# Designed miniproteins, single chains, continued (4), part 17

Each design is a single chain, and the fold is of that chain. pLDDT is the mean over its residues in the fold that is shown.

## One batch from the design tools (miniprotein)

Design m12562
Fold by ESMFold2-Fast:
Structure m12562 (fold): chain A 80 residues (1-80)
Amino acid sequence: SAAEHLERARALLAEGRGEEAAEAVIAAAAELEKSPDFEVRLVAGVAALAAAVGKAVGQPKEGAELGLKLLEKALAGDGS
């Protein structure tokens, strides 16, 4: 599930495993792309892009942290 991928991403970030954390964020985003909610799909796309760009520019930890934050905020419903 998306929640399991996000929990894995948090654990990997705590271990300093930024590359694997970015992959976990991308996996969580892929699950959320199946949502009927356009806003959830949009945030999933942006989070996946953040993680992918972080990997590409040698900052996978930063990309994963941003992607994780975006997905957790969207799922918590605290968009205010």
Scores: mean pLDDT 82

Design m12563
Fold by ESMFold2-Fast:
Structure m12563 (fold): chain A 94 residues (1-94)
Amino acid sequence: KVEDIIKSDSEFFKQLKKMGKEFYEALDNGDREKAKLLVKSFERIVEALPEDHPLREELRKIYKELQEAVDNGDKEAAKKAMEKFLKLLIESFK
């Protein structure tokens, strides 16, 4: 049913926003392990996209920037990469 699809998408977007907020909080608190776990969760979302998805390669590139920023402890770069990632991921669902 259309209503079930809309509800599922709404919950998915709410979960993405929550994960983004938790990522910012982990960075601000210096919880590097939690930040890395959240990055792994985003990697799984990207890998779940079809191989021919038009935004898959761009999402992978941004994901790599995000992972490198977290590994280097660059909070500003990590936050910027996460913002770009979430914006593009939301666009991927049209």
Scores: mean pLDDT 74

Design m12564
Fold by ESMFold2-Fast:
Structure m12564 (fold): chain A 90 residues (1-90)
Amino acid sequence: MREEAARRLRERVKKLIETIKDPRQREVMQEAADEAIRAILERHASPDVAKMLAAVTIYELGKEKGLPLSEISKVAQALLRIMDEVAREA
């Protein structure tokens, strides 16, 4: 169910953020995860749409905060991997 997927995503993101040393990378990942969770719960977004919103959020906020493209890509890959795992468990 969507509520369970959102809960699992939130738990996995919290653990992943604890491994990230850069405060800007942590903030970007948290905001992208929050947007994905909101899309799943409030807008009934598919996993693919939620992943697209997360990726767009990471790219735009990462650019705004001055993160290099390599670091933006790294944050995106980490979050999207977790989202794929959660979608497979649902």
Scores: mean pLDDT 82

Design m12565
Fold by ESMFold2-Fast:
Structure m12565 (fold): chain A 78 residues (1-78)
Amino acid sequence: MVLPQHIINELKVIRDKFIKETHLGNSSELSLQKLRQQWEDDIQASVEDPEKLRKLLELYVKQVPSEKEKIEKILQEL
């Protein structure tokens, strides 16, 4: 199963919202860039492995409960 680019883009939007809400104030740009890169690496590593992708999305539901509905919609598209 190949993860469509539009789903990857949706996950990046969810990630950016999580970072914005969680890291208000004096967060270093390096820390924010590291978190963004980590999410991108996790997604990229999961595009060829449906089981790993499912586990990653379940983790994201726990990390970003405000975006649960969007993440569950992505899971339904897989």
Scores: mean pLDDT 70

Design m12566
Fold by ESMFold2-Fast:
Structure m12566 (fold): chain A 69 residues (1-69)
Amino acid sequence: SAVEAARALGAEALAKGTTKVPKEEAIRALVERGGLSEEEAREVVERALLPDGKTVDVLALIRAVEELL
């Protein structure tokens, strides 16, 4: 599911000592592992996008995906 994909991405990022992932990596994970369309994934990622416009906060991403339920 999209929630499981977001949580897996978050766990992978935290294991590497970061709370941030590249925007395109987050979109790809939600599409390929989460089963979202590219449009849905981009909308969700935009809600978790950090001020740099390039990285996503993984905890905000998990929350944004959970709000779709």
Scores: mean pLDDT 81

Design m12567
Fold by ESMFold2-Fast:
Structure m12567 (fold): chain A 78 residues (1-78)
Amino acid sequence: DGLYVVGVGVDVPIEKAEEAKAAAEKVAEENKDKIVDYEVAVTPISETKARVSALIFAKTKEQGEAVAEAIRAAVEAV
C-alpha cells in the first residue's frame, strides 16, 4: 500500500542549525515506531540563516502530520 509523505521546514539562525537538526532527528527517532522512515537536512540560506527540513514517511496521513508537527515545534523551540 501507499506511504504518506509529509514535509516540514523551519528557518533558523545559522549558529543554531546543528542544534535544530539534532532536535529534529531526536523527535523523529523517538517516534520511529509511528513512522516508516525519515530524512532531515540542513541547507544554508545565507551567512545568518539555515533551513532545517524534514521528510516523514508514514502509513497514515495523521501519523505523518503528527510527527512532522512535533519536529516543527522542537526545531522552533531551539
Scores: mean pLDDT 86

Design m12568
Fold by ESMFold2-Fast:
Structure m12568 (fold): chain A 109 residues (1-109)
Amino acid sequence: SAMAQREADFLRERAKAAIRMVAELLGIDEKTINELLELFDKAGGELTPEQRERVVEALTRAILNPDDPQARKEAIEALKVLAEKATPEQIVSIVGDALARAGAERERR
């Protein structure tokens, strides 16, 4: 239905915004961000709970260690997996979880 299509389109735009926001937070370049968004537009799937946790961990590590080039590289690879293989709902949830986990860890330091 037209309403279901609008809800799906809104969720896809939220997922793309979440990818862009976390990538910009991590200092990822615009070319790489555009490649991630193109992967999201072309792909589809669903992450397992184990795959989801690995992505959350990689993003959390990169947020907490902004000067670590290895953590940034691992976060880019995790974002590629997220863009290619996650549902829009999983993308929004995973990015939110990574930000929340990083925030909690910063408060402990």
Scores: mean pLDDT 87

Design m12569
Fold by ESMFold2-Fast:
Structure m12569 (fold): chain A 86 residues (1-86)
Amino acid sequence: VPLSAVAVVSPETSVEDLRELLAALPEGAAQGLKHLVVLIRPDASPEQLALARELAERARALGVEVTEVHSLEELEEVVKEHQEKA
């Protein structure tokens, strides 16, 4: 089963946590990460939005598929669909 990860970008998620996830992406890809789902809440800060875009760019550069979602319901649909294809 290919590894999937979820990055939550919201006011409750620290900028440090997002930076740590960015730093871990190359190792994650090497360990079999194939899909990254980025949940972006509309109330996220401009810095968090910039980091979310950097996460998506870096993941794609590493060959990881990136799906952007804007709600928990949308996240559930993507996770369910991806699990059915795994």
Scores: mean pLDDT 75

Design m12570
Fold by ESMFold2-Fast:
Structure m12570 (fold): chain A 76 residues (1-76)
Amino acid sequence: NEEAIEKALKYADEIIETDPNEAKRELARGIKAVLEGNKEELKELMEKFTERGSESLSDEEKKAMAETLNGIVEAG
């Protein structure tokens, strides 16, 4: 799904440009790299991204991110 991929790329770009957390930026760069066709690596990185953000994210933010990222894997 092109729209879902665009949303993930937007999320990743936002994290890369604005997030002070180097680990989150690294995960976002990895997500962008695998969005070109490696769905299995993308899903793994999405899980790590959500888990790594858990220390600084609310439950609502974690859910929103997981829904957005999982939508990309599910939609294709």
Scores: mean pLDDT 61

Design m12571
Fold by ESMFold2-Fast:
Structure m12571 (fold): chain A 75 residues (1-75)
Amino acid sequence: AEELYEEAKRLAEEGRIDEAMGLMAAAYAVKFGPERAGEELRKALAQLDPESAETVRRTARRKMEEAGLDAEKAL
């Protein structure tokens, strides 16, 4: 979780905000579970344009799956 958070911070500093948000969602899912992460992620995605929302979803899914989590419970 901490490693994902640090990577998200680095991506945000590079201006890759959508990917950073996806990594933050994955870090939250690792720490608190995918269902709880899904509640917060859905709120964030509702405020984004479709292209940004897709980047966040794609990044979050990949990182959750790499961590052994069921991304469909969050997405």
Scores: mean pLDDT 78

Design m12572
Fold by ESMFold2-Fast:
Structure m12572 (fold): chain A 94 residues (1-94)
Amino acid sequence: MSPLDKLIEELVKYALENLSEEQIEALVAYMESHRDDPAATAALVRLLILELAEELEKKGEFEKAKWVREVMASMSLEQLVALAAALVERLKAA
């Protein structure tokens, strides 16, 4: 599994375990309404990745949290937008 695919799986798991149905619907709607705004999409994805890292740290998964932060720091704007699109499709299928 690529690092990006693994990050998508961790974000999907985080969302399903920590967000309400209404929060997931709002997240999907925001990303779909901002598909022509890569900066807004990237900012939201970065926020979700940081929330995932904080949740992992609370669970004692420090190495995974560090990995998540490092992957985010290495990502381009284009990769963040692609991750958002994949995340939307996975959340809509759940």
Scores: mean pLDDT 84

Design m12573
Fold by ESMFold2-Fast:
Structure m12573 (fold): chain A 55 residues (1-55)
Amino acid sequence: SVEERIAALRAQAEADKAATRANYEAMGVPQEHIDRVLAVFDAQVEAELAALRAA
């Protein structure tokens, strides 16, 4: 169902965000830079979710 696809996309996105944050933190990247990168990722995920809801 669309609901199952949305739930799966949200779960994967949260896992990917956590992994990306951990990797950048390990490399000593500033938090403000990490937050900006993840904001772009969040926008992409919301666009994909909107497309799934519209289908």
Scores: mean pLDDT 86

Design m12574
Fold by ESMFold2-Fast:
Structure m12574 (fold): chain A 73 residues (1-73)
Amino acid sequence: MQTPEEKAEAIAVVEKDLDELLKEGKITEEEKEKLLELIHKDPKEAVRAFLEIQLERTPDEEAREALRRTLAS
């Protein structure tokens, strides 16, 4: 269960994370726009899409396993 305030805070955190990843070159501008659209429509699906992008771009198996566990929860 999430209050509207908690949902807004979660969205703000994801937006900040997307900005940092774009600055680091880990995602594209298109991926950021798509994720921002999705986060306003369905925040849970946005988080999953974000984690899937990270999984595809992460060569480190330990980091990939952490992302898979996050997706499973």
Scores: mean pLDDT 70

Design m12575
Fold by ESMFold2-Fast:
Structure m12575 (fold): chain A 77 residues (1-77)
Amino acid sequence: MDLEKARKYLDEAMKAIDEGDYQKAAENFEKALKYVDDPLVKSALQAAIEAAKRGDRELAKAYVNGAKRLLDSIEAK
């Protein structure tokens, strides 16, 4: 699991959401998913991808922030 790369792609996805580019956001969530092995983080990122595909800005942000908090908890161990 590469937490630094996962965080980089999550930051790019959040930037894309803020710019209204939901396709780019979904692509970056899919890239982040490749660097994560934790099942809770995977579930949050999959939910973020689906929210981004629907253009649901608030829900996509909520799921990615949840994923970031879970990554912080894993890194602290």
Scores: mean pLDDT 81

Design m12576
Fold by ESMFold2-Fast:
Order: C-alpha cells, then structure tokens, then sequence
Structure m12576 (fold): chain A 124 residues (1-124)
C-alpha cells in the first residue's frame, strides 16, 4: 500500500497519530483500565487504525469509507471490555488531541464528523 500523501501531510499524520494514541493510552491509564500488556497492544492498534482514518481524511475519501474506518475503531475499543462511558472518554480524548494538531479547517471538520459518528456507534 503506497500513500498518495505529500511529505508535509505524512509528517502531520505521524504527529496526529502519536498525539491521539498518547491521549487514548493516558486516559485508560489514569482510569486504571487495562494491564500494561493490554495498553501496549491497544497503543499498536490505535496507531494503525488512526493512521488509516487520517489517511482517508487527507485523501478526501467518501463518507462511506470514513464510516468503515470508524466502525473498525469502535470494534477495537469494544474488544477490550470497557464500559460505554470509558470507551466514549477514550474516543473523545484521542480525537480532541488529534484535532488540536491540525491547522486545516476542512481536515478538522471531517475529523470532528468522524468523532461524532464514533461516539454514536459506541453508545449503541
């Protein structure tokens, strides 16, 4: 799989993915959730899946493609046996950290839309 992203977009993507992953892991750790082994596995999954989501957003992918990527993130969070409240807190922390790193208004808007879709699915 080769990315069509510019070098500048790739650098921003790396920064955004690490910010989102750190915020998610910190939220779980602060709440006393998951073992260190589970947190390491979770961090790896978050880096992979959030990178996929961000790549789709930068490439102006369809809403259907974004929805599919969000569904995969939801499935991953659900696999750890967290409460709805904890899953929503983790999702909000990750997306807010990501949004804070993004200077482009359109990319921020699309990421906010993905956040709201994820929270909707996590509450179902």
Amino acid sequence: FSSSLSPEQQALLDKVVEAATRAAVDTLRERGLLSDEQLEAFAGAMRRLFRELMTLIFENASREELRAAVAELVETLESYGLSVEDRVAVARAAFEAAIAEIPDEEVRRRLREAEEEMIRLLRE
Scores: mean pLDDT 84

Design m12577
Fold by ESMFold2-Fast:
Structure m12577 (fold): chain A 102 residues (1-102)
Amino acid sequence: SAEDAAFSAELRARHEAIALSPEEREEMEERAKKLLREEVKKILGKEFPEPLSSEEIEEAIKLLEENLSPEEVERIAERILREALKNPELRELLEEARRRAA
C-alpha cells in the first residue's frame, strides 16, 4: 500500500542513518519532513505549518494516498529520501560518521 511504501522509505532512511549521532539523525528527519511539506504544497496546493508534527505527517501522507496512485506516493517518498541524502551538509556528516565507525 501507499502507506506501507512511505513507511518503508522512512525505515530505509533510519537504517542508513544508523551510524549517525542522535543530532545528525534529527537533522536528517527534519530535512525529510520539510521536503514532504513542500511536495504536498506543490502537488495538492495545501500548506502545513512549521514545525510538522507526527499527526500532520500522517495527514500529509493520507492526502497524497487519497489523491495519487500508490506508485506515485512511493516515488515521492523515494525522492524525498534521495533529496535529503543529497544535501551536501548531511552527506558530509554521513561520511564523517562512517569514518568514526570504521
Scores: mean pLDDT 63

Design m12578
Fold by ESMFold2-Fast:
Parts: sequence; structure tokens; C-alpha cells
Structure m12578 (fold): chain A 92 residues (1-92)
Amino acid sequence: DEIEEWLDIILEAAITFAKAKGMDQKVIEEEKKLFEEQREELIEELRADPKKREELKKLAEIAKKALEAYKEKGLEAAEEVAKELAEKIVAE
């Protein structure tokens, strides 16, 4: 359940920001289709690997916070939050 919820929030954030940046709807639909084609394999891999689950959880937290920033302050604030959190995760 949690893995699917994490993937859903990440996808929602990606689609929301792509639309906000003026990306073509057809491009967004193509990217969504590629993600959905790999979704079941990704879920199985994540269920087998606790480390990959922790990484996905961190990505979902970034996506959630970026979506919250977008809803409150718009796209620029969301991009700043996502960048800062992503840099902290990569660099620690």
C-alpha cells in the first residue's frame, strides 16, 4: 500500500509541475505511459529491497512538500523546495 501511495504522489507532482511549466499534454501522456508500463516491475523490486523503499519514501516526501509549496506559493516556490530537498538527499 505505502509503495503505491509513494509512487502516486511522485507521479502527481511530476504531472502537476510539467503542466505548470507549459509542457505539451501529449508529452506528459507519453511520459505517464512509460511510467505505468514499468510500475508493476518497480513495485516488485521495491518490495524485495528495503534500501530502495527508503529511497522511494524520501522521493515521495520531496514530492509531497513540493506539491504543498505549489498549492500555497506557486511554481517557483515548489521548484526551490524540490531542489533544496533533493540536494540534501544527494549530498547528505
Scores: mean pLDDT 76

Design m12579
Fold by ESMFold2-Fast:
Structure m12579 (fold): chain A 66 residues (1-66)
Amino acid sequence: SSDQQQRLDDVNRAGQNGQQSVDSLRDSSDRLGSQYPSDRSLYQQRYNDSTRMSNDSTSTLFRRVS
């Protein structure tokens, strides 16, 4: 839906422009994945892409347990 796409775009924009802290980005990605399970992998991928340089261990652990 348009609302779903808007939320995905908001997460992407926050990651790319650094408008939110890493905690806020993580919370947004996790919350969206919970509310929109069909898109969970997309939100997780965007989060991982945004944090891979800073939190490689966290990203790796997240992918292995999820």
Scores: mean pLDDT 56

Design m12580
Fold by ESMFold2-Fast:
Structure m12580 (fold): chain A 67 residues (1-67)
Amino acid sequence: NIERLVIAVYLREVAELSYESIGLALGVSRTTVTNLLKQARKVPKSELIAAAKRLKLPPSFIELLEI
C-alpha cells in the first residue's frame, strides 16, 4: 500500500522517528518498517508525491520528495 510507504517516509524524514517508533505508530514490526522504507526507494517520486497530496501531508514534505 503506497499510502503506508509515504507515511513511513514522512515519519522518518520529517518527524525523525526511529524505525521502532515508526513500527509502533503503524502497528507493524521494525522489520516491516525497514521493508517499507526499502520499497519506497523503488517507487517513482511522482507516485510518492501523489500519495502525499492525497494524505494531505505538509507542503514542506512534498517539496522534500520533489528533490
Scores: mean pLDDT 81

Design m12581
Fold by ESMFold2-Fast:
Structure m12581 (fold): chain A 56 residues (1-56)
Amino acid sequence: SAEAVALARAAMAAAKDQAELNAAGREAHTYLVEELGLDDETAQGAVVLGAILAGK
């Protein structure tokens, strides 16, 4: 869970605008499902928390 949030945060921290943020969030979600084996709901939660921690 902490690793998932950290990965999502790092991906979204580089986003310069809303379109990049949305794209980074979708890519992070796919990565978390495929690499960490998370369910869609858990991956979405990590993306949301990652965005908040990235100041987005």
Scores: mean pLDDT 80

Design m12582
Fold by ESMFold2-Fast:
Structure m12582 (fold): chain A 96 residues (1-96)
Amino acid sequence: IVQQAQNQFNIGNDYNNQGNNLINQGNQNQQNDNSRGSSLYSQSQSYFSRSGYYYGQSGSLFSQSGDSDGRNIAQQNLSQSVRNSQQSIQNQQNIQ
C-alpha cells in the first residue's frame, strides 16, 4: 500500500511540474500570441487536474496504510493542484 501511495504521489508531482511549466510558457506566449497563450493555459489545467487525481489516490492509500503524514502531505498537494488549476483558468480568461 505505501509503495502504491508513493507511486501515485510521484505521478502527481510529475503532472504538477508539467502544469507549472505550461503556465510559465503561457505567461510568456500570451504577450505576443493570445491563442498560443490560451492553449498553453488550457493544457496546464488538464495537467493540474491529473495531478490532483493522483494526489487524491495517494492520500487515500496513505490513509489506508495508517500513514497520517503521507496522507496530510498528499491532501496539501491536492489542494495546491486545485488552486493551480483555478489560477490557470483565471489566466486564460484574462487574455480573452
Scores: mean pLDDT 82

Design m12583
Fold by ESMFold2-Fast:
Structure m12583 (fold): chain A 57 residues (1-57)
Amino acid sequence: MVDQAAQDAQDEARQLALQAGYSPSQAQQIGDQVRQHVLDGDWDSATALIQQLRQAA
């Protein structure tokens, strides 16, 4: 379950970063950061990054 949630969060963050005008490489790095936060159980940091990307997009 955690692996699927981490993948979903990574995919959402990548798409939002691309919408915000980040390059594909930057979007991948941002997605990787969100995935790592989810895997570490740091849902607050993962959610905060996704919210920042939504505001930027």
Scores: mean pLDDT 81

Design m12584
Fold by ESMFold2-Fast:
Structure m12584 (fold): chain A 72 residues (1-72)
Amino acid sequence: GEELYEAGRYREAAREYLEQGRKAYEKGDYKTALRYYGQAVLAARKGGDDELAAEIQAEADKMLKEYLEKKA
């Protein structure tokens, strides 16, 4: 993710951050998952891919809701 972002390959960085976020979520590491989802949305927006950014944001919102429901 980081190397792709630094190289200006924002769409690829967004997809890699999304994959890392999904892996963290699968492990129950919600803080790390939230961080990667946030980085994925930012990368997608910086790359001008508003559709990808919206899709990632929707997935992140769903994950955040599930996290909050388990915690409270």
Scores: mean pLDDT 80

Design m12585
Fold by ESMFold2-Fast:
Structure m12585 (fold): chain A 68 residues (1-68)
Amino acid sequence: LSEEEIVEIATKIGRLAEEGRYDEVEKLLKELVEKGLISEEQAKTILELAKKGRGTEAGTLLYLVLSR
């Protein structure tokens, strides 16, 4: 993934979480796990942050995981 793609994905997760669209957040995280870009454990942590109204933290964690 390019830096631009990572920023776009992380921003999208934060936006979807703020909109309460947790099913879309889960779908995107599942796609990232299927592509081998994040672990199942990381996906669950990010989804739980999103569900707790911590969309910015969810996006930031995803950015940090993907930027490595």
Scores: mean pLDDT 84

Design m12586
Fold by ESMFold2-Fast:
Structure m12586 (fold): chain A 66 residues (1-66)
Amino acid sequence: AEQADWDATVARNEEIARVVREVFEKAPLTPEQRDEIALAAVKAHRDGDVETLRKELEEIVQKAKE
């Protein structure tokens, strides 16, 4: 049980890292926006909610594009 829970946590952490990296690579971001993304990632790690993270990242990226 504990190992299965750990495997799920690792997979989620890898997904969070992947979506954050893709955003950093594809969008011109200010230092403030990068910090906001980092905070969103920390919340996603704590709460285990990758879908909310994806929505928040899309909103930040949309505001970054002018």
Scores: mean pLDDT 74

Design m12587
Fold by ESMFold2-Fast:
Structure m12587 (fold): chain A 95 residues (1-95)
Amino acid sequence: MDYPLEALQLGYRGVLLELEAMRLLSKGTEEDRKKAVELLREAARYYDEAAKISGDKDLAAQSKALQALADGLENNLSPEEISKRYRDALLDGSA
């Protein structure tokens, strides 16, 4: 009821970008990985903007988590390290 439509629309744009990034990562090429990192960073920006409009701490945490995922992928960190950083950002975030 109290959720702004604009924030919801920005959040959904973030979700679509995140899903496309995951699709590219599933293809397993270096070119797809680089494109996925760009899309994850853009998704994080949409979640951050949605969080600012709505005051939704979960969206702020999701933005931080996607930044951590993008950084981990760009720096070729292990799946275990990427998973830990992603979870830490979601749980400790800005909430």
Scores: mean pLDDT 81

Design m12588
Fold by ESMFold2-Fast:
Parts: C-alpha cells; sequence; structure tokens
Structure m12588 (fold): chain A 81 residues (1-81)
C-alpha cells in the first residue's frame, strides 16, 4: 500500500453526511441529504414526500451552491407566476 496516513494528523478527508427533515403546514415532508466525499465531491438530494425533486453533484461546495441557487430561483419563479 502507498499510504502513510499514520505519519500525519488523522486524515480530515473523511466522508460526511448531513440529513435534515422538515414538515410544511400542508403536511408535506421535505428531506435534504448532503454527502461530502473525501475527494471533495459534494452531492445534494432533496425529497418531497419521499419523492426526489432535486439532485445535484459537484466537484466542490461552491459549485453545489451555484446549482442550488439556480434551482431555488426556478422554484421562486414558479411561485410568482
Amino acid sequence: AVEESSLTNPDPSKDSVFHARGVLDDGTVLEMEVVRKADGTVSLTVRRNGEKVFEAVADDQAALSAEWRAYAAKVQEELEK
């Protein structure tokens, strides 16, 4: 193996997962899952009542933020009609 992680501080590049769940006034359940991989790749999945309504995968958090902002703008336009 070509790894010397034991010679450094504990590798901070571990996968991390964040889950959030909310219930709207109409009873709609919104779930959000963010996964950050050791390589820096970040994914976001949003579900509404168990159905996937948004999914984005990006090389970093800045790119993911741009994807989310674009999606949020689209949703806002639909609400304005």
Scores: mean pLDDT 62

Design m12589
Fold by ESMFold2-Fast:
Structure m12589 (fold): chain A 108 residues (1-108)
Amino acid sequence: MEMNDRQKLILVEITKGILDGIRAGIDDPRPVTLEEVEELEEKVKEALENAEKYTPEEAYELGYKAGKAAANYYLQTTGVAPEEMRAAVDRDSGAVLASIKALEEELA
C-alpha cells in the first residue's frame, strides 16, 4: 500500500506503542470497557488518516494506551491466562517487528 513518509512514521510509532502497551496491560491488568477500547481504536484510525496532526511521541502514546486497553479487555472477556497471552504476543509479533524495522530503515 502506498503511504507518504509521515504516515509511515506515525504507523511505526503507533505499532511500537501498541506492542509495548499490550505487554504493559498483561503485566498490570485493569478493568476496561468496550467503549474505551472502541474510542482508542477510532483515535488510532484518525491518527493514521491525519498523520500530519500527530507527533511521533503522541502516536506512540496513543498506541500504548490502545494496546494496553485491548490486552486488558481481551484478558477480562476470554479468561485466558496472562502468561499464555504474553507467549502468543512474543511468538506472533516477529513479523510485525520485521515490518516496523523495514519502515524505519526506509525512513532513515
Scores: mean pLDDT 81

Design m12590
Fold by ESMFold2-Fast:
Formats: structure tokens, sequence, C-alpha cells
Structure m12590 (fold): chain A 66 residues (1-66)
């Protein structure tokens, strides 16, 4: 029996991801008009601050913080 659980609704997935990121020390630093949310955290590999953008369609992008 290899049944994966049904995917969560976007709002539930976003809430769970937010809780997980905040538990790891990330914090919400911005929200765009299109519903994209920006989180800041320390990259555990490089030790540098990075910005993670979570889009309305659940796409994720990461970049170095300035």
Amino acid sequence: PLALPAPLPAAAWRAALRAALEAQGARLVGEAADGSMVYEFTDPVTGKPVLLTLTEDNRVSVRDAP
C-alpha cells in the first residue's frame, strides 16, 4: 500500500510551512500585493541571512539577503 495523503489546500499548506519556518527561526518580513510572503532566516549551510519568497501558487524562491 503506497498511497500518499491527498495534497493539502493551499491555505493549509501555507500555514503549515509558516509554522515550520518560524519554528526554525525564520520570520515574516514582508507581503506583496499578489499574496507572496517573504521570510528571512539564516542559511544553516553558509551561515548567511537569506530571503525565502512563498508565492500565491505555492512556488518557493530563495536569495541572499542584502
Scores: mean pLDDT 67

Design m12591
Fold by ESMFold2-Fast:
Structure m12591 (fold): chain A 87 residues (1-87)
Amino acid sequence: SELERIREAAEEAVREQIPVAEEILASDPSAGRDTVRDLLLEVIDTFVEKAKDPRLGELLRRRLDALEAGDQARVAEIEEEIEELLE
């Protein structure tokens, strides 16, 4: 169905956004970080709405918060939950 295709495409796009977000935050952590974060959250929220899975967006927002806080242990825990959800 079209909904399944949208969900699969959204899941794949979200997987691709994760390393892009990490690269952006790593390259410019102090100048423009808040703007980049807001843009990424909006993109994630849009994909989640189309995918009909609000839990994915919640996990991605929490992961981004953990990355900004430098909490690598929490990032790893959330990434595990995301992988289980996307499997």
Scores: mean pLDDT 65

Design m12592
Fold by ESMFold2-Fast:
Structure m12592 (fold): chain A 86 residues (1-86)
Amino acid sequence: SMAELQARIAEGVQQALKDLEEMVKNPEKYSKEEKVEAVRRLLGLVKKYRELLEPYLPEIIEGIERLNKAAPDEEIKKIAEELRSL
């Protein structure tokens, strides 16, 4: 159902944001590749479900920017800039 799909997408985004927060708190526990992959997954979700995720976009951008501040990476920075340009 549409409601079930929306619930699963929202749950996926909340889990991804929780994973980013963990990476911000413990950046040394995660490889550069794992951090970039987590951010790329969020970008992919936003691109695929843009209208459904529009209310979450500020929180997603903030989470990614917090990760880039804790563990600076050019790819993470570029993805944050791409999301801000939507």
Scores: mean pLDDT 85

Design m12593
Fold by ESMFold2-Fast:
Structure m12593 (fold): chain A 99 residues (1-99)
Amino acid sequence: SREEKAYLAARLVVGAAAELALGKRAGKEEETREKVREEVRRAVEELGLDASREEIEEYLPEAIKEFKANSKTSAEQQELVEEKLPEALEILVEVIEER
């Protein structure tokens, strides 16, 4: 459904943000950013994601809550993931809009 696709897109944003946070910690921000963009492009194409920014943002709080509940991440790691959410959202939105 449309709601399920928006939720999957929100989960992809959180996953991308987590990967970007790990890249920052490793001192490989640019390399990780390029890798994330390519992974997001593949996922958007394969899953047929077409959610708008507004639809993704609606489900982001739920996706973040699930990530925090299911990941054994420290508070510091969670803060870094949250800091990368805007960048991850922008990557996903741009990829969808370039279709």
Scores: mean pLDDT 84

Design m12594
Fold by ESMFold2-Fast:
Structure m12594 (fold): chain A 119 residues (1-119)
Amino acid sequence: TLSPDEQIALIDELVETALESFRDMLKALGIPEEDRELIVEAAGEVLGWLREQVKKKIRDNVPITDEEIAAMVERVEEQALSLLLSKGISERWARFAARLIGQYAEELLKRAKALQESS
């Protein structure tokens, strides 16, 4: 059985791995460096906020529900889109990046739920 501190350490590792994977994907897509840095910064801010919410739920022993996952993914996508547009990223790339950030958020939340249920 994983302790809350061990679960939190795994959540931190998942976010760092997701951000690295995201940076590599944006580079592979040929997005200009200036835009890539703004997109990764936005992803780091939004996923960093989500990470802290997840850590709090783990520490407080509050279960993550499927309904909450759906709601939080929608919120993350909307926040990411708004932030990217505010940074001058084109609507096409902002929508693409926001959706991808939402997919990383969903994976993080599902993994956190599984960790809670296995402990």
Scores: mean pLDDT 85

Design m12595
Fold by ESMFold2-Fast:
Structure m12595 (fold): chain A 72 residues (1-72)
Amino acid sequence: MEEKREEMIDRLAKLRKEAIKQGLSPEEIYKLMLDEIERMAKEFGIELTPEEIQKLIAEAGLRVAKENPLPI
């Protein structure tokens, strides 16, 4: 279970970095992250609560911010 959570956060962080490089808006990035979470939840066969979804988005965002000290 921990391995799946780490994989999800890693994929979300990579997706966010790529979206930022492409010049997408914060709203577009958020929508892409939601779509990716739904895709991964189906792939891993897990059910996520709205609170868990928001936590994953927040953790991925924080991870990217720590790796890239300048907010865009």
Scores: mean pLDDT 76

